# Designs tried in a protein design run: designed miniproteins, single chains, continued (4). Part 65

Each design is a single chain, and the fold is of that chain. pLDDT is the mean over its residues in the fold that is shown.

## One batch from the design tools (miniprotein)

Design m14239
Fold by ESMFold2-Fast:
Structure m14239 (fold): chain A 80 residues (1-80)
Amino acid sequence: NPSVLEFLEEQLKTIPERYRPILRKVFDDALAEGKMTEEELKILLTAKVLKVKKANDGVSTAEALFTVSPKDLREAEAKL
């Protein structure tokens, strides 16, 4: 899906380089499972990116990448 991969690349540019490999891996794993639609993948990615931006430190950022709440997903959906 060129559209979802392009969206990933654009989102990765908005976060610090240190966190890009972890976010890419999480996204690639979700895409490989084939259980999510393109829209759901974009929402999940947006939620994680927003968490990384809000954390603004290494410790909180690591936790934000692994833990996404229903509230985070709703906020990301509204932002798209």
Scores: mean pLDDT 71

Design m14240
Fold by ESMFold2-Fast:
Structure m14240 (fold): chain A 73 residues (1-73)
Amino acid sequence: SDELRQLLMRIANNLMSGPEVSLEDVKNEVNELLEKGYSLKEIQEYFEKKNPRLSPEDVGEILQFLIEKLKES
């Protein structure tokens, strides 16, 4: 849906502007948030506050990981 695409784009933007972090650290955080029952909206808000920075390639991997997790639910 367009709403899902907009949330994923906002998550992407929230992963591109702050202090540099590793892909594995962000992937582990995303896993922990999903295990705690966080929605995509709550994940978007989490990274808006935390404001990490990944490379564009690593942002793409996080978005793909989220899409695959949504397919499993």
Scores: mean pLDDT 82

Design m14241
Fold by ESMFold2-Fast:
Structure m14241 (fold): chain A 77 residues (1-77)
Amino acid sequence: PAASPEAEAALAAAEAALARAERYLKQGDTVGAISAANQAVAAAERALRLTGDPAAIARAMEVGRRANEVKREAEAA
């Protein structure tokens, strides 16, 4: 089963924001990393509100977990 088009769009936005956050962190841009990680969390939370699909929920939760990890690493730097 697939998530709705709106949930899939939110998941894609969350995954794109997470990729930006991880890239900024690797470049030493802690401000950019935190900003992008916050965008990833917001998009993942929107996806969770739009879907009851277990696979989509797992993807959104994983994005949220990794985004919060990026935020912790950036704040520790």
Scores: mean pLDDT 85

Design m14242
Fold by ESMFold2-Fast:
Structure m14242 (fold): chain A 94 residues (1-94)
Amino acid sequence: STGWTEEKLAAVKAELERQLAEVEKNETEEQVKLAKGAAIVLLNALLRELGLEVPKLNEEEIENIKLLLKTLEEEGTGEALKAEAKELLAEAEK
């Protein structure tokens, strides 16, 4: 692990939420959902890498990740991000 603390992770989450709220001003609803999906997948991948507990996803987060996965699959890009998204969704459905 990299020596991250729970406080640093909470600060990263707060900053990501702030940045996503800013994106909502200038982007389409679909682009905002894709950005939110990518952010939650990356944050949860980081939490797993650090050996920290991954919080349970809500329905909106699940839908945003599903939209991201569908988009990446259709574009034929982001294999690593697709793998992380699939793993996170499988864990959420347990």
Scores: mean pLDDT 72

Design m14243
Fold by ESMFold2-Fast:
Structure m14243 (fold): chain A 58 residues (1-58)
Amino acid sequence: MQLEEDLRAAREAGERMVEAAKTANNPGLARYYEDFLRRAVEGAEALIKAEKEGKPLP
């Protein structure tokens, strides 16, 4: 399923952004990316579940 591949790519990109923020010694930006990544993963998992159940995507 393409959503699973998109989720994997987004997670990897998010992890790189968190590492870049840590390298720049910007804890606020690192926390922002961590929170964004967490919400994005939760949203993607909900979409994957809805698609598997044959329900309209939210």
Scores: mean pLDDT 74

Design m14244
Fold by ESMFold2-Fast:
Structure m14244 (fold): chain A 70 residues (1-70)
Amino acid sequence: SPGERVVEEAERRGREIGLEIAKDEEIAEEAGELAREVAAELVSQNKALTPEEVLERAEERARELAEEKA
């Protein structure tokens, strides 16, 4: 499903961003999980957001978490 694919992409991108910023695998994993959760929440709310907009919001939250914990 489109929603499932967006959530999977969000997790992957969040993890990559987390690793890039924090240089720590556990923080990267947390960032990926947060991105997945944010994307799933946005998709489940049936708001008229594009996949790109969902990914952008998820990436922002992942970056914020990684910077905070780095």
Scores: mean pLDDT 84

Design m14245
Fold by ESMFold2-Fast:
Structure m14245 (fold): chain A 112 residues (1-112)
Amino acid sequence: SKLENLEKVEKAIEEALKETDVSDEFKEQIKASLEFFRKADDEQIEALIEHLEESLKESKNLSPEQLEFLYITLVAGYLALDKKEKAKEVLEEGLKLLPDSLLLKKLKELLE
């Protein structure tokens, strides 16, 4: 279920956010993305994923915070589409670039 997958992602993210000093803006951006996925249909979610993947491909100078946001949002989007294997692939790529990300580590635990 899309809603069930998103609830699991939200809980994992909220747990990790209690243990990290990310900005309030970053927290609000993640929350907004999860709310979008809850309300959006599959076509709208796929369109957002396409835009995020192009942003990831085109930019070589993204900050660690921007990279972390993009990878979290892509993982959540793929899970909203019940594309668990694709979510795992994206998560592994994010962890290669951000091996100390508590948020990505919590998402990995969720997907095991």
Scores: mean pLDDT 84

Design m14246
Fold by ESMFold2-Fast:
Structure m14246 (fold): chain A 66 residues (1-66)
Amino acid sequence: HHHEPSAEETERNVKIVKWAKELIDELEKEGYSDDEIFDRVAEAARRIRQLLEEGKSIDEAYEEVK
């Protein structure tokens, strides 16, 4: 059970968790239902993954999906 994550990989994972938590809290405050929040988060996650595969940074991916 060993891998050597790069600093970028570690930072990316931390940013993803923080982003997802903040997005969920924001959508909940805006009056979205749990089901709608889940759908929005899943769609945003899919788009972020696509942008990362295209060579975008995590910050650029977040900017594109907000």
Scores: mean pLDDT 72

Design m14247
Fold by ESMFold2-Fast:
Structure m14247 (fold): chain A 70 residues (1-70)
Amino acid sequence: MEEEKREKALKEAEELRRQVEKKIEDLRRETDRAVALSSNADDVRRMADGLIEKIREEAEKKVQEILEKL
């Protein structure tokens, strides 16, 4: 049943996206705290943005791998 395989892959991709968004939200909350405690808010935000970008890139690759099974 081809549709079952497709639905499973799409569900796995959606689950991964949700996990990534939660991880990014956690990182943004940590960044807000660090900004409040830091004398250099711009550097803290820049570092966090770099980490978020890496997380998104890794997630995108994993999503593509899941979708390749379709």
Scores: mean pLDDT 78

Design m14248
Fold by ESMFold2-Fast:
Structure m14248 (fold): chain A 72 residues (1-72)
Amino acid sequence: MLSLDEFREKVTEIANTLSKEELKKALAYLQQLLAFLQQQLAAETDPARKAQLQRDIQYVQLAIEILQEKIE
């Protein structure tokens, strides 16, 4: 699993290769994924799975932030 710093670097590298239209489509997809993960977290009762979902949500939120900065 990538660290947050490694993930940030990889997302930034990928974002730099995408057009504005591709960035917007990726952002829309990530926002849908975030909503899905938040629903999964709300329904989850296992502490270990909750922790994993919280980490996944953190990574998706970071990716959304990076893509939004590139579109602005």
Scores: mean pLDDT 83

Design m14249
Fold by ESMFold2-Fast:
Structure m14249 (fold): chain A 57 residues (1-57)
Amino acid sequence: SSQDLTRLQVVLGLEKAILSNVEARVKEEPDNEQWRKEKELAQELVEQITAELQKLS
């Protein structure tokens, strides 16, 4: 539905912003395993939401 599409677009924007912030932290602390794990989780969320948007196309 149009409402679901709008919701997913908003959430995708927020998750991309989080991913960008975590990527900056990984760059600042490349040996910090916690930031690498958070980056992986944020990337997975962006990919999942993108896939859901694709299904609504």
Scores: mean pLDDT 85

Design m14250
Fold by ESMFold2-Fast:
Structure m14250 (fold): chain A 71 residues (1-71)
Amino acid sequence: PIEEPGENEVTMTFPTKEEARAAAEKLYEEQEAAAKAEGGTVEIEKLSDDEYKLTVTLPDGSKGTLTIKAA
C-alpha cells in the first residue's frame, strides 16, 4: 500500500437518497466557494443516483476527496 502526502479522503453515508443528494449539493457549493477563495478548484462527479464524489484541488497541490453515499 502506498500513501500519498497531501491527500485527504472523507466518506459520508446518509440514510436516504434525498439526504445524500442534498449533502452533495451543499458540500459542492461550500467547497467551491472555499476553493475559489484560495485559488483552487472543485469538481463533482455523479457515480450513481445514490453516490457522489467531490474532489477539491488547492494551489499548493493539496487534494481532498469527499464521497457521499445513500444507505
Scores: mean pLDDT 74

Design m14251
Fold by ESMFold2-Fast:
Structure m14251 (fold): chain A 94 residues (1-94)
Amino acid sequence: SLAAAKRAAANELRAFHAHLVREMEELMKSLSPEEQAKLRRVLAALGEHLARALEAIAAATSVEQITGTVDRFLALAGEAFNNPDAPVPPWEPA
């Protein structure tokens, strides 16, 4: 069902984000204060993107909208970590 797909996608994104935060907090223990500050900014932006993605999943009326939202979130996460010195792109609907 669409409701089951929404629940699965939301749980997957929450689990992904929680795991990523844990891994990044461990990495920060060996980084300089300047590098820690950069990584904290990336994590804060991803937390905001997660909130937007979960709202979009809740509002979705098709599986394609759910998949598009998941893909968008993962793409933004990848871009943010590949370009930590750049401003994190804003959340924009798929």
Scores: mean pLDDT 84

Design m14252
Fold by ESMFold2-Fast:
Structure m14252 (fold): chain A 103 residues (1-103)
Amino acid sequence: MKLTTELIGLILRGIGALLDKDPHEALEVAEELLRLVETNELDKSDVELALKEALRLLEFAIESGEVPRSRIREALRRAIALADKYGLDDIRARAQALLDSLG
């Protein structure tokens, strides 16, 4: 399906952002992964993969200190809501811990 191709494409872009140490691209890819999950009905396994990658990218963006904390907080709140919707307790806990680290 087109959605699987889009998910793989975003994951590859995320890996590229981490290799290039580009926190702005990492944040944009994380936001696009969250949008893909929010706007499409995906299998729970694909949602888990997308959210794990989004959190990895958001953690890198936090560590860089170069991107707006307000955008990171919003992305983390979106990740928590999606993790809760799909019953992904480990992902929800990780996203909450990252959000709490921004205080």
Scores: mean pLDDT 87

Design m14253
Fold by ESMFold2-Fast:
Structure m14253 (fold): chain A 100 residues (1-100)
Amino acid sequence: SSEEILEQMERELEVAEEVRKKMKEEYEKNRSSLTPEQQKEMDKILKKMDDLIKKMKDLLEQMKKNIDDIDKLREIRREFLVEVGGITLLEMHAYVILKS
């Protein structure tokens, strides 16, 4: 149902925010051991995560406003899943930098 999809999207947004928080905490903990280039890459990753989270929040609000429009809901859900994938890729990139 549309309500179940909305609840799933809200949970996925919470996960994205937790990932971003964890990455920032790990970055701050390890900042002094990173090269200036690695620090700039981490700053870019965190900024990209912030941009994706903002898009996810905007898509959630669009979903709520269009709950009765099945075609619009499918489009919003597809776009939301792209942003979820973006968070996963940025998390993987951050781990590569932080493990070096």
Scores: mean pLDDT 89

Design m14254
Fold by ESMFold2-Fast:
Structure m14254 (fold): chain A 95 residues (1-95)
Amino acid sequence: PVDFKDMDPEELAKKIADFLLDLHKKGVSAEELARWLALAMQFLSPETVYKIFKVLAEKDPELALRIYRNLPKYLLRPEHVEAIKRALEDAGLKL
C-alpha cells in the first residue's frame, strides 16, 4: 500500500510497472497482466499509462509488447491505446 494522491505520476508509473514485472517473474502470463492492467487503466490518466509502458519497454521490451498485443483494445478508451502505442514506438518497438 502506497499513498497514491501524493505520488508523482512517474513514480506511480514505475511502481505499477515494477509490480507487473514482479508478477510476470512469478509466472503470471502477459494475457493476465493485460486484463488486470485494462481494469486498472480506467482509474489512470493517459499520461500515467504512457509512463507505465515507457518503463516496461525500458526494462522488458518483450513483456511490454506482449501486454500491448493482449490488451482488449475495443474495451479501452482511444486515448489510452494511443498513449501505449506512442510509448512503445518511442522505445523503438514494432507493434
Scores: mean pLDDT 81

Design m14255
Fold by ESMFold2-Fast:
Structure m14255 (fold): chain A 79 residues (1-79)
Amino acid sequence: GSAAASAAASAVHDSVKLGLTSKEELARAIGSAIEQAGGSVKADADPEEVRKELERLVEEGGISGGVRAALERGIELLS
């Protein structure tokens, strides 16, 4: 739930700050954060799998506007 969403949001922010531009590097960073938070994807998930999980977390709701915005940015970067 919210722990996975918050971890993903932080990973998106960190990835953007580090200038990661590869979808594979972004998916690895975000997927790893979600896995560590007990989420549904693994660190070795492909960009499509990570994008779908971010879309699911946005749809599930129960998150702040800041977390939602970060997840939506992650979806855009992985698209």
Scores: mean pLDDT 81

Design m14256
Fold by ESMFold2-Fast:
Structure m14256 (fold): chain A 88 residues (1-88)
Amino acid sequence: SLEEIAERVKELLLKLAEKAKLDASVKVLPDGKLELSDNLREYFESILNEEIPRVLSPEEALRYALEAATVLGDEETEKEVKELLESL
C-alpha cells in the first residue's frame, strides 16, 4: 500500500538523519506524501546543491536519498534505496 511504502521511506530518511546526527522529523501525510523537517531538507540541499521541496512523494524522496548516498559514498544506504525503488 502507499501508506506502507511511505512508512518505509520515512524510516530510511530518519536513518540517514541519524547517521548525520540530525534531530530530524518526517511526517507521512494522508495522501502518502512525506513532509520533511526543515533541517533534513536543508541537509539534502547542502549535499545535492539543489532546492528540495518541503513535501515529496515516496519516489521523489527515494531519488533524493539515492543521489545523496551516492555523493556521500554511503554504499549501504545506496543499496537500501535501490531495493525500495524496485519495490515501487
Scores: mean pLDDT 84

Design m14257
Fold by ESMFold2-Fast:
Structure m14257 (fold): chain A 85 residues (1-85)
Amino acid sequence: MYEELLERAAYASSPELRMKLAEEAAKLASSETLRELGLRYIEKARETGDVSLLRVADSAAMALLAKGDRETANELLDEIDTVYK
């Protein structure tokens, strides 16, 4: 499933593997599905204080960039930045 690919991308040891897994997730999920998943992980990070969940949201933003949806990807990245403040 695309969510498992994004979770694997979040914890991938190399940028190349991370991008490859995000690109595969982008083929399986729509831009709206990726946006919803990213926002869900951002909200869970806020509620639990587990900032490692933001890496999954970042992987969803990478998948959106792979689809060419730069505007939605940037919105997710901006939301991630608000959690670090």
Scores: mean pLDDT 82

Design m14258
Fold by ESMFold2-Fast:
Structure m14258 (fold): chain A 85 residues (1-85)
Amino acid sequence: SHMDRELEEIADRILAITEEIIAALEAGDLDKARALQAERDRLIREAVERFGEEAVLRMFNRPEIRERLEALNERIRKIADELNA
């Protein structure tokens, strides 16, 4: 459906922004990392507003997407912890 295609495109964009956050953190560009995190949060909020929480959760609960996001977010957490040490 059009909704499923749009949600897949949004999921791909969120994954891409998450990789950009990691690159910014690795470069020590905390301002860029914060701006990208805000952009990611906006995309998630807008997806929930447009498609509803159930549809968004169903997309992100697909095993491949969920596992990739969890792995990327864990990498962000570890880098952020190192930068704050």
Scores: mean pLDDT 84

Design m14259
Fold by ESMFold2-Fast:
Structure m14259 (fold): chain A 77 residues (1-77)
Amino acid sequence: SLLEQVINAKSPEEFGKAGTALLKEIESLPNEEAIKAAEEAIRAIRDALPTMDPDVAAMAQLLIKELEELREELRKK
């Protein structure tokens, strides 16, 4: 899955590619499913943070913020 590719990314480049694809996949879902997928992704990425290299962890924190912002925008609709 794209989420597994994000969690297992070994470089910032690999993380960026998988993270961008994950965001696009979530944005393509119906609102309720997109909110659930974003919440699941935020949780899984947070759980994986301690196992990530520092450079990848920094990008993961930015992706969590983007997913949180997407979740809030979807909740306003």
Scores: mean pLDDT 84

Design m14260
Fold by ESMFold2-Fast:
Structure m14260 (fold): chain A 87 residues (1-87)
Amino acid sequence: TGDLAAAGEIAINVADVLASEARREGDEEAARRLEELRKKIEEAVEKGDAKGLAEYSEEVARLARELGRELLAQAAEHAARLARRAE
């Protein structure tokens, strides 16, 4: 559905921004975790796995908050809600 595609796009964009910021700050561990989540989000979208997409988007939101990026956390939470609507 359109909601699933929109959720995936938002979550991927948030993960990409956070991974780039983590790399610039020298947090290689956070960058790797975000890159892994991005790959899982892409796979969830390809498979139509709305539940998985919601769970991975929630993990991106948690990492965003840990990195002090509250607006990005809210965007990832919005992606999780869109994914849940696609179920």
Scores: mean pLDDT 87

Design m14261
Fold by ESMFold2-Fast:
Structure m14261 (fold): chain A 65 residues (1-65)
Amino acid sequence: SGPEAAKRGAEAAKKAAEAGDSAAASTQMYHSGLAGGNREKGIAGARAGQAGDGKAAAELHYEAA
């Protein structure tokens, strides 16, 4: 289902960010936010990722799920 898929996506994005793959993390986080239904937090997470704040991006996308 959407919420569970979004949470798994957010966890995958967090792992990518921890591994230093910021581009993959940002892309994954954006899709995770859309799947979770909290589009506003998903967009905020993508912006944080683009600004280089992977931790904030991961938190926002996890909350979006």
Scores: mean pLDDT 63

Design m14262
Fold by ESMFold2-Fast:
Structure m14262 (fold): chain A 97 residues (1-97)
Amino acid sequence: MKLTEEQIKKIVDLMNKIRKEDPSLSREEILKKVAEELGISYETVKKAYDEYSKPRIKEFAYRAYTEAGASYEDIALLTNVSVETVKKYIEEAEKEK
């Protein structure tokens, strides 16, 4: 069962709130707290967030690389993903055009 865009937005908003309250928490710990607050399983929250964040990160990475001339390392730092993941996302985005 797929979450609605409104449910995904609630997950993202709650993650941002939890991260502000305790910046030392890992992404996994934040997602677990979101799952508890919303009464949804951790697996469902993680999958929904990954599905939401992947296309957004791909779009950002592709534009930053092609339009702003940003390095893979700079994009990785801004998006909190690995340099290898940034390269894959840019290649996937380029293939879609």
Scores: mean pLDDT 75

Design m14263
Fold by ESMFold2-Fast:
Structure m14263 (fold): chain A 64 residues (1-64)
Amino acid sequence: SMEEAEKALKHGEEVAEKAKESLGPDAEVKVEPVGDKSKVTVKTKEGTLVGTVDAEGRVLGEKV
């Protein structure tokens, strides 16, 4: 639903802010809505991390 997509986007933005805080301002963070979830992409000099965040703030599909 639209409300779940909005919550997922908000949680994705919170995850992105925390990632920037931990990895520093050189980390390139992107948040994209994907249906009822949000995709968070974190690019650093060491590599790229991708996670999917749902309406409850759960990170899904993160198999390292």
Scores: mean pLDDT 74

Design m14264
Fold by ESMFold2-Fast:
Structure m14264 (fold): chain A 84 residues (1-84)
Amino acid sequence: SERREELERRAREVEERLTEEEKAELEAAIEKHAAFAHEHRDEITMEEALERLIEDLLSTSPHERIRELAEIALEMLRLQLEER
């Protein structure tokens, strides 16, 4: 719980610091992966779709803050899976 709250707070702080350009890049990536997830909704889970988005952002984004958000999201996803 405390770790999740810390990660959520860090994510919020990073999101508040994003420029309009970084926000647009993040939004475009989310839309791209949401479209893929919708097309393959019977083949992949929402968790798998989120993991694909995170991996794409970590490997392709030139922006440090976007990669930082993706890293935080990955930690939150891993924590969620541990609480099964």
Scores: mean pLDDT 82

Design m14265
Fold by ESMFold2-Fast:
Structure m14265 (fold): chain A 73 residues (1-73)
Amino acid sequence: SKSDILRITALQIRIAGLYFQIQLYAKKGDKDGAQAALAELIKTGDELVALDPSLTETVQATVAEAQAIVEGT
């Protein structure tokens, strides 16, 4: 439905914002902030995959990249 498309788009924008926030926390050495943002990214990704399973691989790749950034912080 149109409502689902709008929600999918909003969740994708939120994931992009959270990924950017994780990058900023990592640059500052703020591991706690990076971990909190990662937890929100994972939760948002799960919601996106529940609405559109075709995005599973893209979400998994983004989560893996975000996890690597946090582990390197």
Scores: mean pLDDT 89

Design m14266
Fold by ESMFold2-Fast:
Structure m14266 (fold): chain A 101 residues (1-101)
Amino acid sequence: DAARQAALQATNEAISRTIGEVLRIIGDAIDEVLRLRKEMEKETDEKKKEELKKEMEEIMKKANEESLKLLRDHEEDIIANDPIEEKREAARAWLKEREEK
């Protein structure tokens, strides 16, 4: 049970790190969009406003794509209580067979 609790804690820490990275990417994108929006409010050229709007849309699209890729790349860390436990059980079984000789 102590080993199981340590495994659960390690998995929760990995999940928390991945979520933290996603929140950082999204947060940075929102901050950049808010800066560009403030710049757009000061702009009088309609063509320049349209360029700023497209730039804001591209920033949000890239942040979403990066966040989804990060979640996919770290899916083992997000889902992975069961594979880690099975690997630990297999290792313990193998050690027990060696000690009984």
Scores: mean pLDDT 71

Design m14267
Fold by ESMFold2-Fast:
Parts: C-alpha cells; sequence; structure tokens
Structure m14267 (fold): chain A 73 residues (1-73)
C-alpha cells in the first residue's frame, strides 16, 4: 500500500521542519544549503503530478536531513 500524496506532503513538511530546527540550533552555511535543497525537492514534487515523484523527493529530503544530522555530530 503506497502512502497517499497528502501523507507524503506531510512527511516532507515534518522533515523540513526538523532540518529548520537543526539549523536554528546549529547555524552553518552547510545546513543552510541542505535546507534550501530540501525545500527545492519539495517544490519539485508539488509541481509534478503523482505519488512516485513525491516519494522520490521524500527520500531525497530524508537523505539531506541525515547529512545535516551527521554534520552537527
Amino acid sequence: MDPSLEELRQKMDELIEELEKLLEEHPSPELEELLEEAKRAKEEALTTPGSLPALESLKRIEELLKKAKEAVA
């Protein structure tokens, strides 16, 4: 069972919110760049119809958040 497009959008928002919070706690140019990439991935998913592009963007945002967490460790 694939997640609904609405569920994927909510997950993208949650991950971006986590990344924004991480940037507020650990301000750096690297985290700003990762946040910009995450926001761009979400916008690309929202302009392309279907759940598959949204799922791909969600995975991309997950990887960006993981990199951000590793950068502050």
Scores: mean pLDDT 78

Design m14268
Fold by ESMFold2-Fast:
Structure m14268 (fold): chain A 91 residues (1-91)
Amino acid sequence: SALEKLKEALDIIEETHKKYPVIPYPFLLKARYYVRQKKYGEAAKILAEIAFTLEQLGHKETAQRVMDLLNEAAKEDPEIKKAIEEVKKRL
């Protein structure tokens, strides 16, 4: 499900942050909050922003894995698709 893919993406981000504390903490807090509140569009948007930050910091494989999960979730949920498209427009 879309929710399972968002949770899996957040788990990857959490594990990465545990090993390499390079993710801005406010983004991490927002991701946790929106996933917990089932605000999937907002969750996808912040998770995509974190993925972009990870790519810029050299964690390209982790960033790609997160984006792959978000793109899979986007196939099931139009709000997630719109959120990812909004982030891509800013890149």
Scores: mean pLDDT 84

Design m14269
Fold by ESMFold2-Fast:
Structure m14269 (fold): chain A 104 residues (1-104)
Amino acid sequence: SMMEKMEKARKLTEQAKKDVENSRKGAEESVKLGEEYYKKSKSLAVSYYTGAILLAVGGAAQAWLVAKKAEELGDKESAKEARELAEEMRKRAEEILKKMKELE
């Protein structure tokens, strides 16, 4: 039914929010380690920034897939929310990449 499809989309979006928040925290922790290790080891700093970028990109990709599924199920509100989460994580990846480039 339509109600069952909308409920499924809502649950998928709530799961995506939790997964994105975990990816966001992991990326922030990895950035902090990159900043701490920059003066001691540039290779370790680059590794931590790379890890942070991968977490942010992964979070964006997951949120985008949830948005597509919510749209297929007819829940435009959940789809919009998931797209906004994907865009937030994409911007975080760009910010981390910019920081990494400034280390050169």
Scores: mean pLDDT 86

Design m14270
Fold by ESMFold2-Fast:
Structure m14270 (fold): chain A 93 residues (1-93)
Amino acid sequence: SELERRLRAVRDVYRAVLAEMERNGHISEKELEEIVEAAAKKYGLSEEEKESLLGIIKALFKKEGDKLYLTPIGRETLEFALETAEEALAKLS
């Protein structure tokens, strides 16, 4: 379903972002855009859906130079959103 494809894209992006935060403590805007682009291609998201997802995720970060850092509230929001997406996907399976 369309909803399932969108939820899978959101899950993959949030997982990849959290993995980068655990590994490096930050992510570049380019790396974030590449993560979103890869998920959009994999799950067939439109350009509008891709831009919307990227905008939502960027709002969770503080930008310092070329580096993005998760705010404490942003991390909690992202972790909760990932859990919610995974639970929704489990119910659809």
Scores: mean pLDDT 86

Design m14271
Fold by ESMFold2-Fast:
Structure m14271 (fold): chain A 87 residues (1-87)
Amino acid sequence: EYVERAKKLLELAKELLEAAREAVENGASIGEAIGLVLSAIGIEFEAEELLKKTKDEEAIELAKEAIKLAREAKKLGMEALRKAAAA
């Protein structure tokens, strides 16, 4: 079901955003920061593909929220990467 897939993507995006925020606050290795950015890109891609396949309004709203949180996590992951590379 597309709603279940969207809920899982949103949960992953929320977890990733928390991890990315912690990486910016506490520091991360270059490898860890790259991992956060790549994971965010993956969630964004999966959610965008889901949006192309469904017209279920609940799934669409959940997928859009997952994309929003994944994009924020990507920005924070890139910030963590910038800080790690400068160290």
Scores: mean pLDDT 87

Design m14272
Fold by ESMFold2-Fast:
Structure m14272 (fold): chain A 76 residues (1-76)
Amino acid sequence: SIGDQVSELKQQGQQVVDDLKKNKASVEEINKKYQELYKQYQQLYEQSQDEQVKNEIIANMIELGVSTSNLIRETE
């Protein structure tokens, strides 16, 4: 289901953020990974017909944006 894909993408995104932090990734690398994950969330949003699932996708996208923004601040 799309809900299962959203849950899987959230777990993958959390792992990507953790790896970027551990490896002290550059701003360029952080932005690249953010854009890749964001595009995947956008595709799931467009495929979903369930408002509750769409709201979960938006929440996950916001959380991803906050996490990556915090990493970028830590590299400055």
Scores: mean pLDDT 87

Design m14273
Fold by ESMFold2-Fast:
Formats: sequence, C-alpha cells, structure tokens
Structure m14273 (fold): chain A 72 residues (1-72)
Amino acid sequence: SSMKEKYIEEKVKEFEEKFGKEVGEQVKKLLESAFEAGVSLEEIDKIIEELLKQLELKEEMLKNKESLEIEE
C-alpha cells in the first residue's frame, strides 16, 4: 500500500503548506476514509482537485466580504 501512503503524505503536505495544519489534517482524514471506502485513485484525484478549488474560492470570497459562512 505504498502508493496510497505516498499519495496521502504528498497531498497532506501540499495542503498544509498552502492552507495550514488544520486543513492538512482534514485532507489526511478525507484521503484515509476515501481509500478505506475503496474510492478509486481517479475519483480521489477529482475530490482533491475540487477541494483545492473550493479552498481557493473561499479565500477569494473572504477577501471580498467581511464574513463568509458555507454549508454543504
């Protein structure tokens, strides 16, 4: 399972460096849960890409407004 472990470590580090430790921990839990649930690497890549876009959009929206609240 070196591929899964390496992927998780690389993505956690990337998100931690960009968005901070709390986001890195969330990404780690998300990836561990997704791999445990048997989600394909291709689907996980899409989830990670969407998460990255969502976080970048959240930062941009915060720059344009004094407060922002998002619900899923």
Scores: mean pLDDT 76

